Designed miniproteins, single chains, continued (3). Designs and how they scored, part 8

Each design is a single chain, and the fold is of that chain. pLDDT is the mean over its residues in the fold that is shown.

## One batch from the design tools (miniprotein)

Design m8246
Fold by ESMFold2-Fast:
Structure m8246 (fold): chain A 92 residues (1-92)
Amino acid sequence: SEREELARRLYELYQKHPLVKKISNLTLEDFLSLSPRELAQAALWLALTAGVKEGIDPVEALFPVELLSKMTDEEALALARHYIDLLEKKLA
């Protein structure tokens, strides 16, 4: 599924993360259990904390829970993909 694909990609990026990996011991199963909205929120937060500057929506960054609560699963997965793509470029 697209959700599982994005969860696996985000877990690989988490393994390379300069900050969050040092303060947590999250497993692949932790990422695979995320809902579409939780995956989008995690991807956004990991992109922000890795220092991604371009392509970050300031409203999404400041109010992720409120914004994501109004999204469909399809919209949330599209948002997750957007931030995963940005994070992949940053950590390349």
Scores: mean pLDDT 83

Design m8247
Fold by ESMFold2-Fast:
Formats: sequence, C-alpha cells, structure tokens
Structure m8247 (fold): chain A 84 residues (1-84)
Amino acid sequence: LQTLADFILKEDKKWYEEEKARIDAETDPAVLQARLEELRKNLEKSKEMAKKAEDLGFTPIAKAIKESQKLGEELIAHVEAKLA
C-alpha cells in the first residue's frame, strides 16, 4: 500500500504542476470561475474518498489523498488570486 500511496502522490504532484500552468495561461474570468467551482467540488469528493480509505484500513492511501487535498487547496487559492 505504501508504494501505491507514493505513486498516487507523485502523479498528483505532476497533475498539480500541469493544472497550475493551465490556470496561469487562462485569461477568461468565466473559464477561471468555472474551473474554481470544479476544483472546490473535487476537493469535497477527495475528503469523502479519504474518509472511505481510512474506514477500509488503507491508512497510507488516506494520507496520500490528504496530501493531494493540500495541492487542491493551493490551486483554489491560485485561481481565487487571479480572479481578485
């Protein structure tokens, strides 16, 4: 499970960098606002998934999901800053 957790974090960090670059390139406020709502919705689903992983005893996976949640929160803050 630890190797799977490590893989998840590595892939999520790669996705984070790619997504941040896409957000940085986007100048349409309507597109940014729609993306912000999607990121918030995905964060909520992520919290539900982390709880389910913990309930199933997959503690390393639950911790990896929680670390990915921090990346999601950083993306949300980044989009909010662009819209301000």
Scores: mean pLDDT 82

Design m8248
Fold by ESMFold2-Fast:
Structure m8248 (fold): chain A 68 residues (1-68)
Amino acid sequence: LTPEQRELLVDYLVTTFGLSREEAEAVVDYLIAHPDLTDEEIAALAERFGLTPDQLRALREMIEVARA
């Protein structure tokens, strides 16, 4: 990801889901570092940040598209 793409994803999470910038940065950076998370790991991470598993999967797909 470019710094600009990362910032857009962080801003999206802050404005759409009400995450703090610190929380949004943490979840984006974790997904970048761990592209092969299992469904159970996705569910646990989603619970940690107050997201649904479907929302976190959608975010992961956005990151993979931006990375490609």
Scores: mean pLDDT 82

Design m8249
Fold by ESMFold2-Fast:
Structure m8249 (fold): chain A 111 residues (1-111)
Amino acid sequence: MVPKFSVKVISSGSSDAPKVLVLTNLEKEDEVEKIVKPVAEELGVTVYLAIVGEGAEEYLLEFVEEIKPASIIVLKDSVPDAVVDALEEKGYDVHVVSVEELAATLKKAIS
């Protein structure tokens, strides 16, 4: 299977601002960006939105090690369980949340 992995920066904070990684799928990308982008801009934090599919675990782990995010937020039921399991196995603090919890979780992740 060809792994599907892409990342975009949906908000850029200052160089000293916390970095937050948000994981979802292609179908939910626009919805997640519309919710997260205004909150991230208000808080002045850097947010990376990653689209992850089956077999993306290695690419995602490489990216996480590169950016060293303060928090990782996963949209529930949008990302393969194997991806979440790989992050948790490496000791990352992963917040699996519903769409309704995204804004509140982002605010908590940087406070």
Scores: mean pLDDT 81

Design m8250
Fold by ESMFold2-Fast:
Structure m8250 (fold): chain A 98 residues (1-98)
Amino acid sequence: MLEELLEKIEELIKELKEALKAGDYEKAVEILKELLKLAVEAMGKVETEEEREKLTKLVREAIELARKLSEVAEGELKFEAEIIEGLLGILLGVLKLM
């Protein structure tokens, strides 16, 4: 179950990179929302240091992509990207304390 979640998160990160490259910022925000949801679920299932490190790396990549989206998007999409970046930052902080 956790491995399947981590694989789905990796796939969403690839889709997010492609959406950003294509200038499809609405799709990028929707991918970020799903990514945040799966990252929160995955955090609750982390049992080992190796699993924590894998999720931490993926969350850091998602934060960087959310930041990039917030720099190029406008209006509501920019605001949503900034909020998701902040929430991912909180999740990263929690993972560091585990």
Scores: mean pLDDT 88

Design m8251
Fold by ESMFold2-Fast:
Structure m8251 (fold): chain A 57 residues (1-57)
Amino acid sequence: SELEELLKEAEELVKTAKGAAARTAAWESIQAARLGDVEGARKGVEAAKRAIELGLE
């Protein structure tokens, strides 16, 4: 399901993120996924990826 794929992606981002911004967004995505919040999970994944791409980590 979309929620399962988002959870897997968020877990991978937590493992690969080096900085607080990306790691926090990924953790928030995992929490949203556990609550069944697909939109929250998606936004968290997108925020984590953006933080990594911008070098914020």
Scores: mean pLDDT 81

Design m8252
Fold by ESMFold2-Fast:
Structure m8252 (fold): chain A 78 residues (1-78)
Amino acid sequence: LLDEARKEAEEITERVKEGLKDEENQEKLLQEAANEGKAKVEKFNSQDAGVGQEMHQLTSGGARKAGEEWLKEKEEEA
């Protein structure tokens, strides 16, 4: 369960990074990644609250860091 949650959180974080790079579809891709993350947090939380909490932290923290890194790269390339 925990290992599965971590792997799925990593996949969602990669999806967010891909969405940030696609300027034309950025809003749609980020929205889809957010909805998928929320659904997976709910799924794992229903089985084990601790695993659900870990999934939430990995998904939200990973997405935030990906956004920060993307903004920094974009500013550095300006």
Scores: mean pLDDT 70

Design m8253
Fold by ESMFold2-Fast:
Parts: sequence; structure tokens; C-alpha cells
Structure m8253 (fold): chain A 72 residues (1-72)
Amino acid sequence: SIEEVLEAEREAALRAGEEVGREALELARAGAPESVVAAKATAAAILFAAAGELEKAREYMEEVERALEERK
């Protein structure tokens, strides 16, 4: 059914968000340019939002901001 397809897409978006999100945090900690970190972090947040995980998207963006501040 279409509901099963939408659930599979949501799960795929969540998994993709976790992967891209991990990558963005690793880049932030490694001292990558803020523009590169912001682009990947934004992609992860969009994927979390697409999965219906708005709170997770918010918490993740706050974690990225903290990682960028801590490297200054």
C-alpha cells in the first residue's frame, strides 16, 4: 500500500539523516570549513524533518553549533 511505501521512505530518510549527520559532526571536529559543515548539517536536518523527527533535527543542529563553537 502507499502507507507502507511512505513508512519505508521515512525510515530511509532517518537512516540517511543519521549517516550525513555523523559525517557533518566529524567534519566539524576535524576543522573543515564552516560552509562545508553547514551544507551537510542542513542536509541531515532536512532528512530528519522528512522522517517526521523535528525534535531530532533541532537537537542535532544545536549539537553541530556547539561543535563549531568548541573548535574556536
Scores: mean pLDDT 84

Design m8254
Fold by ESMFold2-Fast:
Structure m8254 (fold): chain A 94 residues (1-94)
Amino acid sequence: MSPVEQLLQQLVDKLRSLGLSEQADEIADIVRQALEAIKNKDDIEYTKQMFRLLALRTDVILEMRKRGVPQSEIDAVNELFNALMSALSEEAKA
């Protein structure tokens, strides 16, 4: 399993545990499309998916705050997003 796949699974599992299953499914779809764009050397599609992931991160954090999720859990999710985006960026450069 790649570093991207491992981080995606951790983020998806965490979000599902917090009742954010719809957002988890959307993140998984975005990451799948980003990886496909990397494989196809489609820089435009990759960039589009990365911007979608950034927007979704903001929406997820705001939704967690609205639901009263503890700050420690919000921080953990934010760190997983940062790690996932970093891993995708490294894979795109390879």
Scores: mean pLDDT 87

Design m8255
Fold by ESMFold2-Fast:
Structure m8255 (fold): chain A 93 residues (1-93)
Amino acid sequence: MLQGVAKEFLELAEEALKELDEEIEKYEKEGKIDELVEKAKEIKEKIEKLKKEVEKLAAEGKLTTEIASEKTLEIKKLREEYKKELEKKKKES
C-alpha cells in the first residue's frame, strides 16, 4: 500500500513536471514571454520542492501513506491552479 502510493506520487510529479516543461518550451518557441510562462515556472518549482520532501522522508523511513496522499493532493491542486490561469488567459484573448 505505502509503496504503491509513493510510486503514484512520483509518477504524477514527473508527469506534471514534463507537461510544464513542454508548455514553457512551446510558449518560448512562439515568442510569448508572458505571465503564463512565469506561472508555469513557479508551479514547476513548487512541485520540485514537494518531490524533494517526499524523497527525503522516504530515505529517512518517515514517509507514511497519509503524507504521500497529502503531497499527491497538493500536486493536483497546483496543476488545477495552472489550468485556471490558462483558461483566464484564453478569455482575455
Scores: mean pLDDT 77

Design m8256
Fold by ESMFold2-Fast:
Structure m8256 (fold): chain A 91 residues (1-91)
Amino acid sequence: AKELEERLLEKTREFARAVEAGDVEKAVELALEILRLAEELIENAEPERAIEALERAIDILAAAEPPSLEGEVAKAMAIIGLAVQLTIAKK
């Protein structure tokens, strides 16, 4: 659980850096990894821990400031994906 939480947050920070750098291709790859890690975390962690980690990841994504429209779209899609996972975790 702890390793999945740490990995999710690390990949989320990498995503934020990639969109801010304008590397949309890397950001999309990282978004897919983030969603996979979120699914694994929901399956393997205590619900409260999964919810807290997902909320923290969403906060990191929300704070990212992409310089391009493509980066803004990638950020929005990643947030939507994590919000769906958070909804599943809360049930």
Scores: mean pLDDT 84

Design m8257
Fold by ESMFold2-Fast:
Structure m8257 (fold): chain A 64 residues (1-64)
Amino acid sequence: LSEEQKELLREIAEEEQRRLTRLHITEGVTYSREEFLERVARRASERYGISIEEAKRALEELMK
């Protein structure tokens, strides 16, 4: 992935993380790590055409 695509992935991941924090506090909802990665990867694919597999791989590297 290009540096621009990595930045876009980071933004999507931060949005989803904020959403999950809110849902956890207000509704007690939690996601597994795998569910989180799937959701962020799907959003990246839908918005920017990044493949789900490439997005997941990049996210795992960003979350080390």
Scores: mean pLDDT 76

Design m8258
Fold by ESMFold2-Fast:
Structure m8258 (fold): chain A 75 residues (1-75)
Amino acid sequence: TLEKVKELARKAIKLIEEAVEKLRKEGDEESVALGEKMIEMLRKIEEGKYKELFEKLGGTIELEELKKKLEEGLA
C-alpha cells in the first residue's frame, strides 16, 4: 500500500510536470505556481516522508484547490 502510494506520487509528478510546461507556455503563472507546489509536496511523499505529508495534504483545503486548478489546465 505505501509502495503503491510512492509509485502513484512519482507518476503524478510526471503528469503534473507536463501540465505545468503547457500552462507556462500559455502564460498562466498562477496555475504554474500551484502545479510546482503540488510537485514539491509529491516529491516529499516519494522521498519516504509520505505519512506525515499525506496527513497534511489530506487535512488541507488547499489540496482541493490545487487539484481543481490543475484539472482546468489539463482540460
Scores: mean pLDDT 67

Design m8259
Fold by ESMFold2-Fast:
Structure m8259 (fold): chain A 84 residues (1-84)
Amino acid sequence: MRLQEWQKEMMEHSEKAREAIEKARASKDPAERQKYIDIALDHAGHLAVLGTEISSGEPLSPEEREEAYRRGSRVAELAIQDRE
């Protein structure tokens, strides 16, 4: 069932994003911190794609998927910066 597949992928990306943020917060080296932030932003982008597909009830076009991914990554980036 597609919804169960989307839910599983959302949980996996959500958990990996959380782990990456925790590692970024633990890192004292700016380069290492940025590496984990980039990983978290990637997972945030995928979460936005999956959330949009679940909300619409249908798969996104390639263009819609790219837009949702970029939007999700950008929102997460701003949220991380606001907590500095």
Scores: mean pLDDT 79

Design m8260
Fold by ESMFold2-Fast:
Order: sequence, then structure tokens, then C-alpha cells
Structure m8260 (fold): chain A 80 residues (1-80)
Amino acid sequence: MELPTVEEWLNLSLEERKELADKIIEWVKKNYPEYADDIKALIDTVLKLYEKAKETGNPYFYELAKDLFRGLIEFLKELK
């Protein structure tokens, strides 16, 4: 599976992010089912942090969301 860069993820619309998240989760379920729940939880956390950043206006939540997503992508690359 072709994994996105952090920059590619940040340039996606909300709808495109949802579709990509679903594809990542399905790929993990098929190839590494033991990590599927953890990966879903991490993706859900990233989305919550972006939402929290918009609600509060606090840039800390945006930076934390970016760092978590970067770590997620790096982890997924190591599974290959």
C-alpha cells in the first residue's frame, strides 16, 4: 500500500482524509490485524485533536495532531 506523507495528508479535504483513513484501517486489518484497533484509535485521536484545535484556537493541538500522524505513518512504513 502507498502510504501518504504528512504533507499529502494535510492537503487532503475532510472527505479525502476519511477515505484514506478507511483504506489504511482496511489494509492493516488484512495484513496486521493485531494492530488494527490501535491504528484506528490513533487515527481517531488525530482527528479529535484537529477538532479540538479548531474549537479552542490553541495551536498546541494542531502540532500534537501532526506529530501523532507522523508517528503513525512511520510505524506503518516499518511494518513493511
Scores: mean pLDDT 76

Design m8261
Fold by ESMFold2-Fast:
Structure m8261 (fold): chain A 80 residues (1-80)
Amino acid sequence: MVTYDDFSEEEKLNAERIIGLMADRPMTLSQLSQALGLSRSTTSRLLRKLVEMGLLEVRRDPKTGERVYSINPEKVPRIE
């Protein structure tokens, strides 16, 4: 089981940025890696940890084949 305590300080900061970026919309791995200024492999590893924690959901877009990530509203309440 992946917990927030399994994250490094840098990974925690980047995780908070990821959650903030997706607060209003789903995003692809490519969009997130570009927005964060990180490599695809680093971004993918962070996203995988967040999905394993249940903070994010992932699905594959049938048109592009890309992984699309979204916030799990049951674990991350909507910021109003």
Scores: mean pLDDT 72

Design m8262
Fold by ESMFold2-Fast:
Structure m8262 (fold): chain A 115 residues (1-115)
Amino acid sequence: SKLDEQLKLAALAFGIPYELFKAMVDEASKDKEFVEAVERLAELHRAGKTDSPEYKEAAERVLEGARKLAEKYGLTKIAADPVLTARLAQGIAVGILLKKGYSLAEASAAVPDLG
């Protein structure tokens, strides 16, 4: 499917094996608070409200969600490293937006560099 092809390209761009990336995105997509944080982060980023307290709160929620997901999947080096966690968080957030109907270009532009 188009979504599957876009998820494969996102996994490649973020350096994550596709099967692992898809499993983490599918699990994260069931976490209502994580999905809401991703959508809110994307909305505020698109609006240029990057200095707002709400933007920082949404970014922190996305980062913490990705850190917990890394721990759950045994990615201990990623969970312990803020830069690697930020890269994973960005990748998972892009995956969530792809599932919400964003194109890869739109999703990539909507998710900030969190590290």
Scores: mean pLDDT 88

Design m8263
Fold by ESMFold2-Fast:
Structure m8263 (fold): chain A 81 residues (1-81)
Amino acid sequence: EEEAVALFRQAVAGTVELARRLVAAGRAEEARALLEELLAQLPQLPAALQEEAGLSPAQAEELAAEARRALEEALAEIDAA
């Protein structure tokens, strides 16, 4: 359980880092598209985390909320709004 949580958090952090690197390279539109695609998948994430990683509903919802915040913060940085 904790290993799956740590790996998921690392994946989210890695995606945000990739988006920031894309922005630094002048590829902000690609970074935005990446983050928006992931945000569009978030409503399905709690069910997937429960099924694939064996997480409790509460833990899955918590991780999805953490991911949403990280992705939304990264988008706000790109949009400067």
Scores: mean pLDDT 78

Design m8264
Fold by ESMFold2-Fast:
Structure m8264 (fold): chain A 88 residues (1-88)
Amino acid sequence: AAEEGLRLLEEADRLLRESAAALDAGDYARAAELTRRAAELVREALPYAEALAEVLGVDAEALREGLLRRAEDLLAIAAELEALAKAA
């Protein structure tokens, strides 16, 4: 339950670190792909929000809203990176 949600968020974080490395190398297309995959993993963690909130000692609805916002923000970043890749 909570462990599964944590695993998904840890994998998303790993992909975001890889995306940052791709961005540093000027590979906007790769950075966009990795960021979009990270957003999908954050969305996959949503069913675990209640269990995660219990472990973290936070409000479950606030955590769910935070995860939704994070996924939306990451998708927006991925779209901007895709636009940069097409412009280059």
Scores: mean pLDDT 87

Design m8265
Fold by ESMFold2-Fast:
Structure m8265 (fold): chain A 89 residues (1-89)
Amino acid sequence: SANVEKMLEKFREELKDVLTEEEIEALIEAHRSAAAGAPQEVVNKAVLAIAKAYEKDLEKLKQILEAAKEAGLDQEVIDFIEELIKKVE
């Protein structure tokens, strides 16, 4: 949906100086999937995979969490990132 696409665009913009080119491309692909009518779960999986890649980087996980909250991503995504942060702290 257009709302999901806007959320992903906001998330990418917040993290453009944090994520690698490959991670940004993965989010762009998730955006294309959302534009083509893919369910929210496809988008959530892409974001969760990025968060998991930073599972030992507390500062980047905190930046990803803040970006997810600012973008208005699903509570299940926010909860997962918070759990990763708790495991590092």
Scores: mean pLDDT 81

Design m8266
Fold by ESMFold2-Fast:
Structure m8266 (fold): chain A 74 residues (1-74)
Amino acid sequence: SEEEKRRELEKKIAELATKIKNIRDQVVADGDEEKLAEIDKLGEETAQRVKNAKSMEERVKILEEFLKKVEEIY
């Protein structure tokens, strides 16, 4: 059950990362340099938060917050 929970969290992290990348790729395609700069700034801040995260659950929460902010920008 512990190994199964880890796999579910890894899958969720991958799905969140994919969704974020897809929105960023769309902003790039749209040529919106201001939105892209805002997303990239949040991305750098998020990368530092993920690096300092103490658990997979914390990483999921950080990425969920980042996705929400990216969706609000887009």
Scores: mean pLDDT 88

Design m8267
Fold by ESMFold2-Fast:
Structure m8267 (fold): chain A 72 residues (1-72)
Amino acid sequence: GAEVEELFRRALEAARAGDEETALRLFRQIMELDPSRAGEVADELGTAAAIAGHLALAERIAEEYRRFLASL
């Protein structure tokens, strides 16, 4: 929905900026609101962070997604 799209837009901005706290917080909110999109969002956020040179953040996003999958 519109809320998820707004959170996703903000999370992408945070990922590109290397703002780990904001990117991970928004990613967790997206996973809670729409768990079916978690993989898509994790991939796009990780790719955005990596392209911007924030490889550690890209790894943290992947780790957060793995923790989410383990909780199912």
Scores: mean pLDDT 88

Design m8268
Fold by ESMFold2-Fast:
Structure m8268 (fold): chain A 65 residues (1-65)
Amino acid sequence: APSAAEAVLDYLLSHQEEISQLSDEDKLKIEEALRRASRESDATGGIAEIDAIIAQGLAAKAAEA
C-alpha cells in the first residue's frame, strides 16, 4: 500500500491546475496538510483537509471575479 504522503501527493498531482490558481498562503496550508498526513499516517484526513483548502481557495477566487 502507498504511504500516506504518497497518496496525498498523488491527489495533489491530480489537482495541479486548481492548486496553481490558489494563493501562496493556501499553497502553504496544503504543504502543512501533506506534512501532517505523513506524520500521522492519515491519508484520508490529509486528502480531506487539502480538498477543503482547494474548495475554499477557488471559492474565494470566484468571489473576486
Scores: mean pLDDT 79

Design m8269
Fold by ESMFold2-Fast:
Structure m8269 (fold): chain A 78 residues (1-78)
Amino acid sequence: MELVAEGDRLAAKGTAEDLYRAGELYMEAAKQATGEERIEYLSKASRAFGEAARLGHEEARGKQMEANVELTELQLEA
C-alpha cells in the first residue's frame, strides 16, 4: 500500500520529524521493491534522512548511512 505516497506527503511538510518518518516509509517501500523502484525508494530515503539530520534529528544520520550503504551495494552489484 501507498508507503511512497505517504512518505512524499510527510516529506512535503519539511520538519525534522516528518522527514525522518518519510525516510522510514521509503525504506519500508524499498524492502518490498526490486530493480529501479528499489533504487528510487532508497534514494528518497537517503535524501529524507539527510534533511532530517541537517535539521537536528540525531537518529536520522545513522539511518541516512544505512540507506546509502544499501543504495551503494545495489548499484555496484547491479
Scores: mean pLDDT 82

Design m8270
Fold by ESMFold2-Fast:
Structure m8270 (fold): chain A 75 residues (1-75)
Amino acid sequence: MEELKERAREVLKKFEEAIKNDDVEGLQQAVAELTRVAAEIHREYLKTKNPELKKLYDELVEAIRKGVRYLREKR
């Protein structure tokens, strides 16, 4: 679980860096990684009912939505 939380935070940091650097390719990779990590966190939350995992999942979903929107607007 701790490794999964650390991975999520690392991917979020890469996502933020890609947006700041206007790195479309890096942002596409970060969104794909966020999607995979969010699925793993959601599965873990269903098993544990840990509210911290739900909060982290919600953060990841919000980041994915922002990234997808950014990529669509960045023609």
Scores: mean pLDDT 81

Design m8271
Fold by ESMFold2-Fast:
Structure m8271 (fold): chain A 68 residues (1-68)
Amino acid sequence: HMPERLSREEALRLAEEYKKKIKEAVKNGDKSTAASILVAGDIVLAMSDLPEEERRKLREELVKEYEK
């Protein structure tokens, strides 16, 4: 049994998509949805083949959008 892992390319695309979704949720005043998307994005990054440095940067970008 092997866990399904996201390719680097897929993870990068999903991270960008999640960042946009968080931004929209925050714009709509829906902090609950923004928080859920942030959690989902963190899981996606954790399940990816991305280097730790890149995962950290992308996670920080998601958090920045949520904090707005």
Scores: mean pLDDT 78

Design m8272
Fold by ESMFold2-Fast:
Structure m8272 (fold): chain A 84 residues (1-84)
Amino acid sequence: GKEEALEHLEKAKEAARKAGGPAGISVEGSIEEARDSLEEGDEERAKSIVEGVKKGVEENPEKLGKEAAEEVIKHLEEALKALE
């Protein structure tokens, strides 16, 4: 549900923050926007943002580094699953 999705978004955000750099900052910001949308009750907007961030990381995993990219993707997938 919503609480589980928010927990996974927080974990994805933390992984992006630890990766740092322009890509890490961008991913962190987008995840925060998704969290805000979800907390406001806009689940469709939150899903759209999460899907977009996931695709961006999948297309350019080297920008975060392999381990950080895999961790971010995993938690974004779990967040989407929690919203089904």
Scores: mean pLDDT 86

Design m8273
Fold by ESMFold2-Fast:
Structure m8273 (fold): chain A 68 residues (1-68)
Amino acid sequence: SMADNQRLLEETIARLERLLAEDPNLTAREALARLQRVSTAQAVVVKELIEEGARTVAEVIEALRARL
């Protein structure tokens, strides 16, 4: 549902923001690897954004916010 998708995006953003705060040099691919250990759904969304051209964790976060 739309509400489930919104929740997924919000939780993915919050997790990525925490990871980036702990490691400001974290790459988008490293963030993806971390998400793969925690949530398949969050990892799939991030992987799609990387394939669409997002290069940094900050760019992934911005793209996720644009989908809300």
Scores: mean pLDDT 87

Design m8274
Fold by ESMFold2-Fast:
Structure m8274 (fold): chain A 87 residues (1-87)
Amino acid sequence: MERRRRELEEGIRVVRANPEELARLAVENGVSHSVEQVRVFLETAVRAAEMELAGRPREEILREFLRTAEELGMEERAASIRELLAE
């Protein structure tokens, strides 16, 4: 758990330090979404990491990603998350 906790804390720190630049780099490296869409996804990843650190169940974390995927029109990603929730 300590390694996972440190990875989540480091990820949150990195994303919060410069989310706009990280989103831009992701798009430059072939992500098919806009910088704004990637930025929103990174914000969701930070919230999901905070939920995991708080001991929230996997289903709540997946629902957070599902909300963002639906908001961004990422239909294939949303469908995949719904399948994981239906397990």
Scores: mean pLDDT 77

Design m8275
Fold by ESMFold2-Fast:
Structure m8275 (fold): chain A 70 residues (1-70)
Amino acid sequence: GPAEKAKKGAEKAAESGSRSAAATAAYGIMQTALDLGNEEGAKKAYEAARKAAAGEWSAKEASQVGIEGA
Protein backbone atom coordinates (compact mmCIF):
# COMPACT_ATOMS: atom_id res chain seq x y z
CA GLY A 1 0.00 0.00 0.00
CA PRO A 2 0.98 3.69 0.07
CA ALA A 3 2.60 3.37 3.51
CA GLU A 4 4.73 0.46 2.28
CA LYS A 5 5.86 2.53 -0.72
CA ALA A 6 6.80 5.43 1.57
CA LYS A 7 8.73 3.06 3.83
CA LYS A 8 10.64 1.55 0.89
CA GLY A 9 11.38 5.00 -0.49
CA ALA A 10 12.78 6.17 2.84
CA GLU A 11 14.82 2.96 3.17
CA LYS A 12 16.32 3.47 -0.29
CA ALA A 13 17.05 7.14 0.44
CA ALA A 14 18.71 6.30 3.77
CA GLU A 15 20.75 3.52 2.15
CA SER A 16 21.86 5.86 -0.66
CA GLY A 17 23.00 8.32 2.02
CA SER A 18 24.29 5.64 4.42
CA ARG A 19 27.09 7.91 5.64
CA SER A 20 24.60 10.65 6.49
CA ALA A 21 23.13 10.73 10.00
CA ALA A 22 20.43 13.05 8.60
CA ALA A 23 19.17 10.40 6.17
CA THR A 24 19.06 7.82 8.97
CA ALA A 25 17.15 10.20 11.26
CA ALA A 26 14.57 10.97 8.55
CA TYR A 27 14.12 7.26 7.89
CA GLY A 28 13.51 6.69 11.62
CA ILE A 29 10.83 9.38 11.69
CA MET A 30 9.15 7.76 8.67
CA GLN A 31 9.17 4.38 10.44
CA THR A 32 7.57 5.93 13.54
CA ALA A 33 4.86 7.64 11.47
CA LEU A 34 4.02 4.35 9.74
CA ASP A 35 3.91 2.54 13.10
CA LEU A 36 1.36 5.11 14.32
CA GLY A 37 -0.71 4.77 11.14
CA ASN A 38 0.11 8.33 10.06
CA GLU A 39 0.48 7.93 6.29
CA GLU A 40 0.66 11.71 5.68
CA GLY A 41 3.47 12.07 8.22
CA ALA A 42 5.24 9.07 6.68
CA LYS A 43 5.06 10.69 3.23
CA LYS A 44 6.59 13.93 4.54
CA ALA A 45 9.30 11.98 6.37
CA TYR A 46 10.02 10.08 3.14
CA GLU A 47 10.51 13.42 1.35
CA ALA A 48 12.87 14.53 4.13
CA ALA A 49 14.85 11.27 3.80
CA ARG A 50 15.06 11.73 0.01
CA LYS A 51 16.41 15.28 0.43
CA ALA A 52 18.90 14.13 3.08
CA ALA A 53 20.20 11.38 0.76
CA ALA A 54 20.44 13.77 -2.22
CA GLY A 55 22.05 16.66 -0.31
CA GLU A 56 23.59 17.77 2.96
CA TRP A 57 21.21 17.74 5.91
CA SER A 58 21.96 17.64 9.62
CA ALA A 59 20.19 14.99 11.70
CA LYS A 60 18.47 17.81 13.59
CA GLU A 61 17.11 19.40 10.40
CA ALA A 62 15.91 16.05 9.06
CA SER A 63 14.13 15.36 12.36
CA GLN A 64 12.45 18.78 12.40
CA VAL A 65 11.18 18.40 8.82
CA GLY A 66 9.81 14.94 9.63
CA ILE A 67 8.09 16.16 12.81
CA GLU A 68 6.54 19.10 10.93
CA GLY A 69 5.34 16.57 8.36
CA ALA A 70 3.66 14.41 10.99
Scores: mean pLDDT 61

Design m8276
Fold by ESMFold2-Fast:
Structure m8276 (fold): chain A 91 residues (1-91)
Amino acid sequence: MEKEALAYYLAKLFGLEPPEIEVDEETLKRVLQRLREKAGLPASDYLSPEDLADPEKRIALTKAIAEELGLENVEESGFLTPEQIEAIKKA
């Protein structure tokens, strides 16, 4: 489902363990393409090591995820662990 895909990419962006929830590959690709478009990045169906290494890209994608989850900010998310929130604050 889409919320699980958002949590998966959030974990990947911060080098955290992805949730154990199985997400369909097509849903992951679709969600990533939409997130990249919202972040003003080139269209792609994969998250590259360069995307993970670039702080500006990570922040832009994280903001796109927060917007998709309907959050005013990522700290207000009931879907994020305290560790994920701390990682986002450090980004």
Scores: mean pLDDT 66

Design m8277
Fold by ESMFold2-Fast:
Structure m8277 (fold): chain A 61 residues (1-61)
Amino acid sequence: SEEAKRRLGELSGASPAEVEAAVEGLRSGDDRPALRLYLSAPEEKHAEVAELLTALARELA
């Protein structure tokens, strides 16, 4: 979880607070912060960002 969050911030340029907001959005069913992080990453990193977001969503079970 912490490793995935750190890597997500590195790829998207998001602050730790923005990454936590994306995770909280995934918990509450608001995907907009997570989508913002995805779109903020370089296109060549989108697959890795999507994988990290999917992994984080699974951990929220």
Scores: mean pLDDT 80

Design m8278
Fold by ESMFold2-Fast:
Structure m8278 (fold): chain A 63 residues (1-63)
Amino acid sequence: GALLSPEQAEKVGALAAAEGMSAEEAQRIAKRAIEGELTADEVAELLREKGLDRAAEYARSLG
């Protein structure tokens, strides 16, 4: 799958935090995505499993 840009990763983190994820967890996921450890599809799946559907849909649209 495609990797997220830093700007895309920050937006995913902000959306996840808005849906109830802690700021620390959102920043951790964004950092892993920026460092190329997670693809857009992998980020979307992690967020979907946590019930963060809006953040997951945005991440999926980037893959």
Scores: mean pLDDT 84

Design m8279
Fold by ESMFold2-Fast:
Structure m8279 (fold): chain A 78 residues (1-78)
Amino acid sequence: TLEVQVHRALMELLSRRTFRPAPGEEVATAIELGKLLVDEYGLPREAVEVLARTVGQWFGLDEAGIERVRRALEEHLA
């Protein structure tokens, strides 16, 4: 499933790299991580909503933050 693919890619990337957002930069960091997962792991456009939710939840984002991540990833893939 897309959820399994997204989670596996996220865990693999996090095992290699540390993402430490400064307070107030959690959305920006989640966007950066999401773009890396798209670009380096080849996640398809159909995974964007699952990806935004998964990385957003990992960084403790609320629904508004997750929506900001989703929008940024949609723009990145345009």
Scores: mean pLDDT 82

Design m8280
Fold by ESMFold2-Fast:
Structure m8280 (fold): chain A 61 residues (1-61)
Amino acid sequence: SAVEAAVAAVEAAFAATREAELAALTAAFQALGFDEDLATRFAEMVLDLEREAELAAARAA
């Protein structure tokens, strides 16, 4: 259905954006001298915190 196609497109776009952001943050933490494993964990933590902040802001609006 059109709704299923729209949901799939949004999910794909979100996944692509998250992958790009994760890669950029991981590279940034590695540039600061963190190991790859720690850089990846920190990048994931930052993205999770940003998502929580965005959801909180959306609920407050």
Scores: mean pLDDT 79

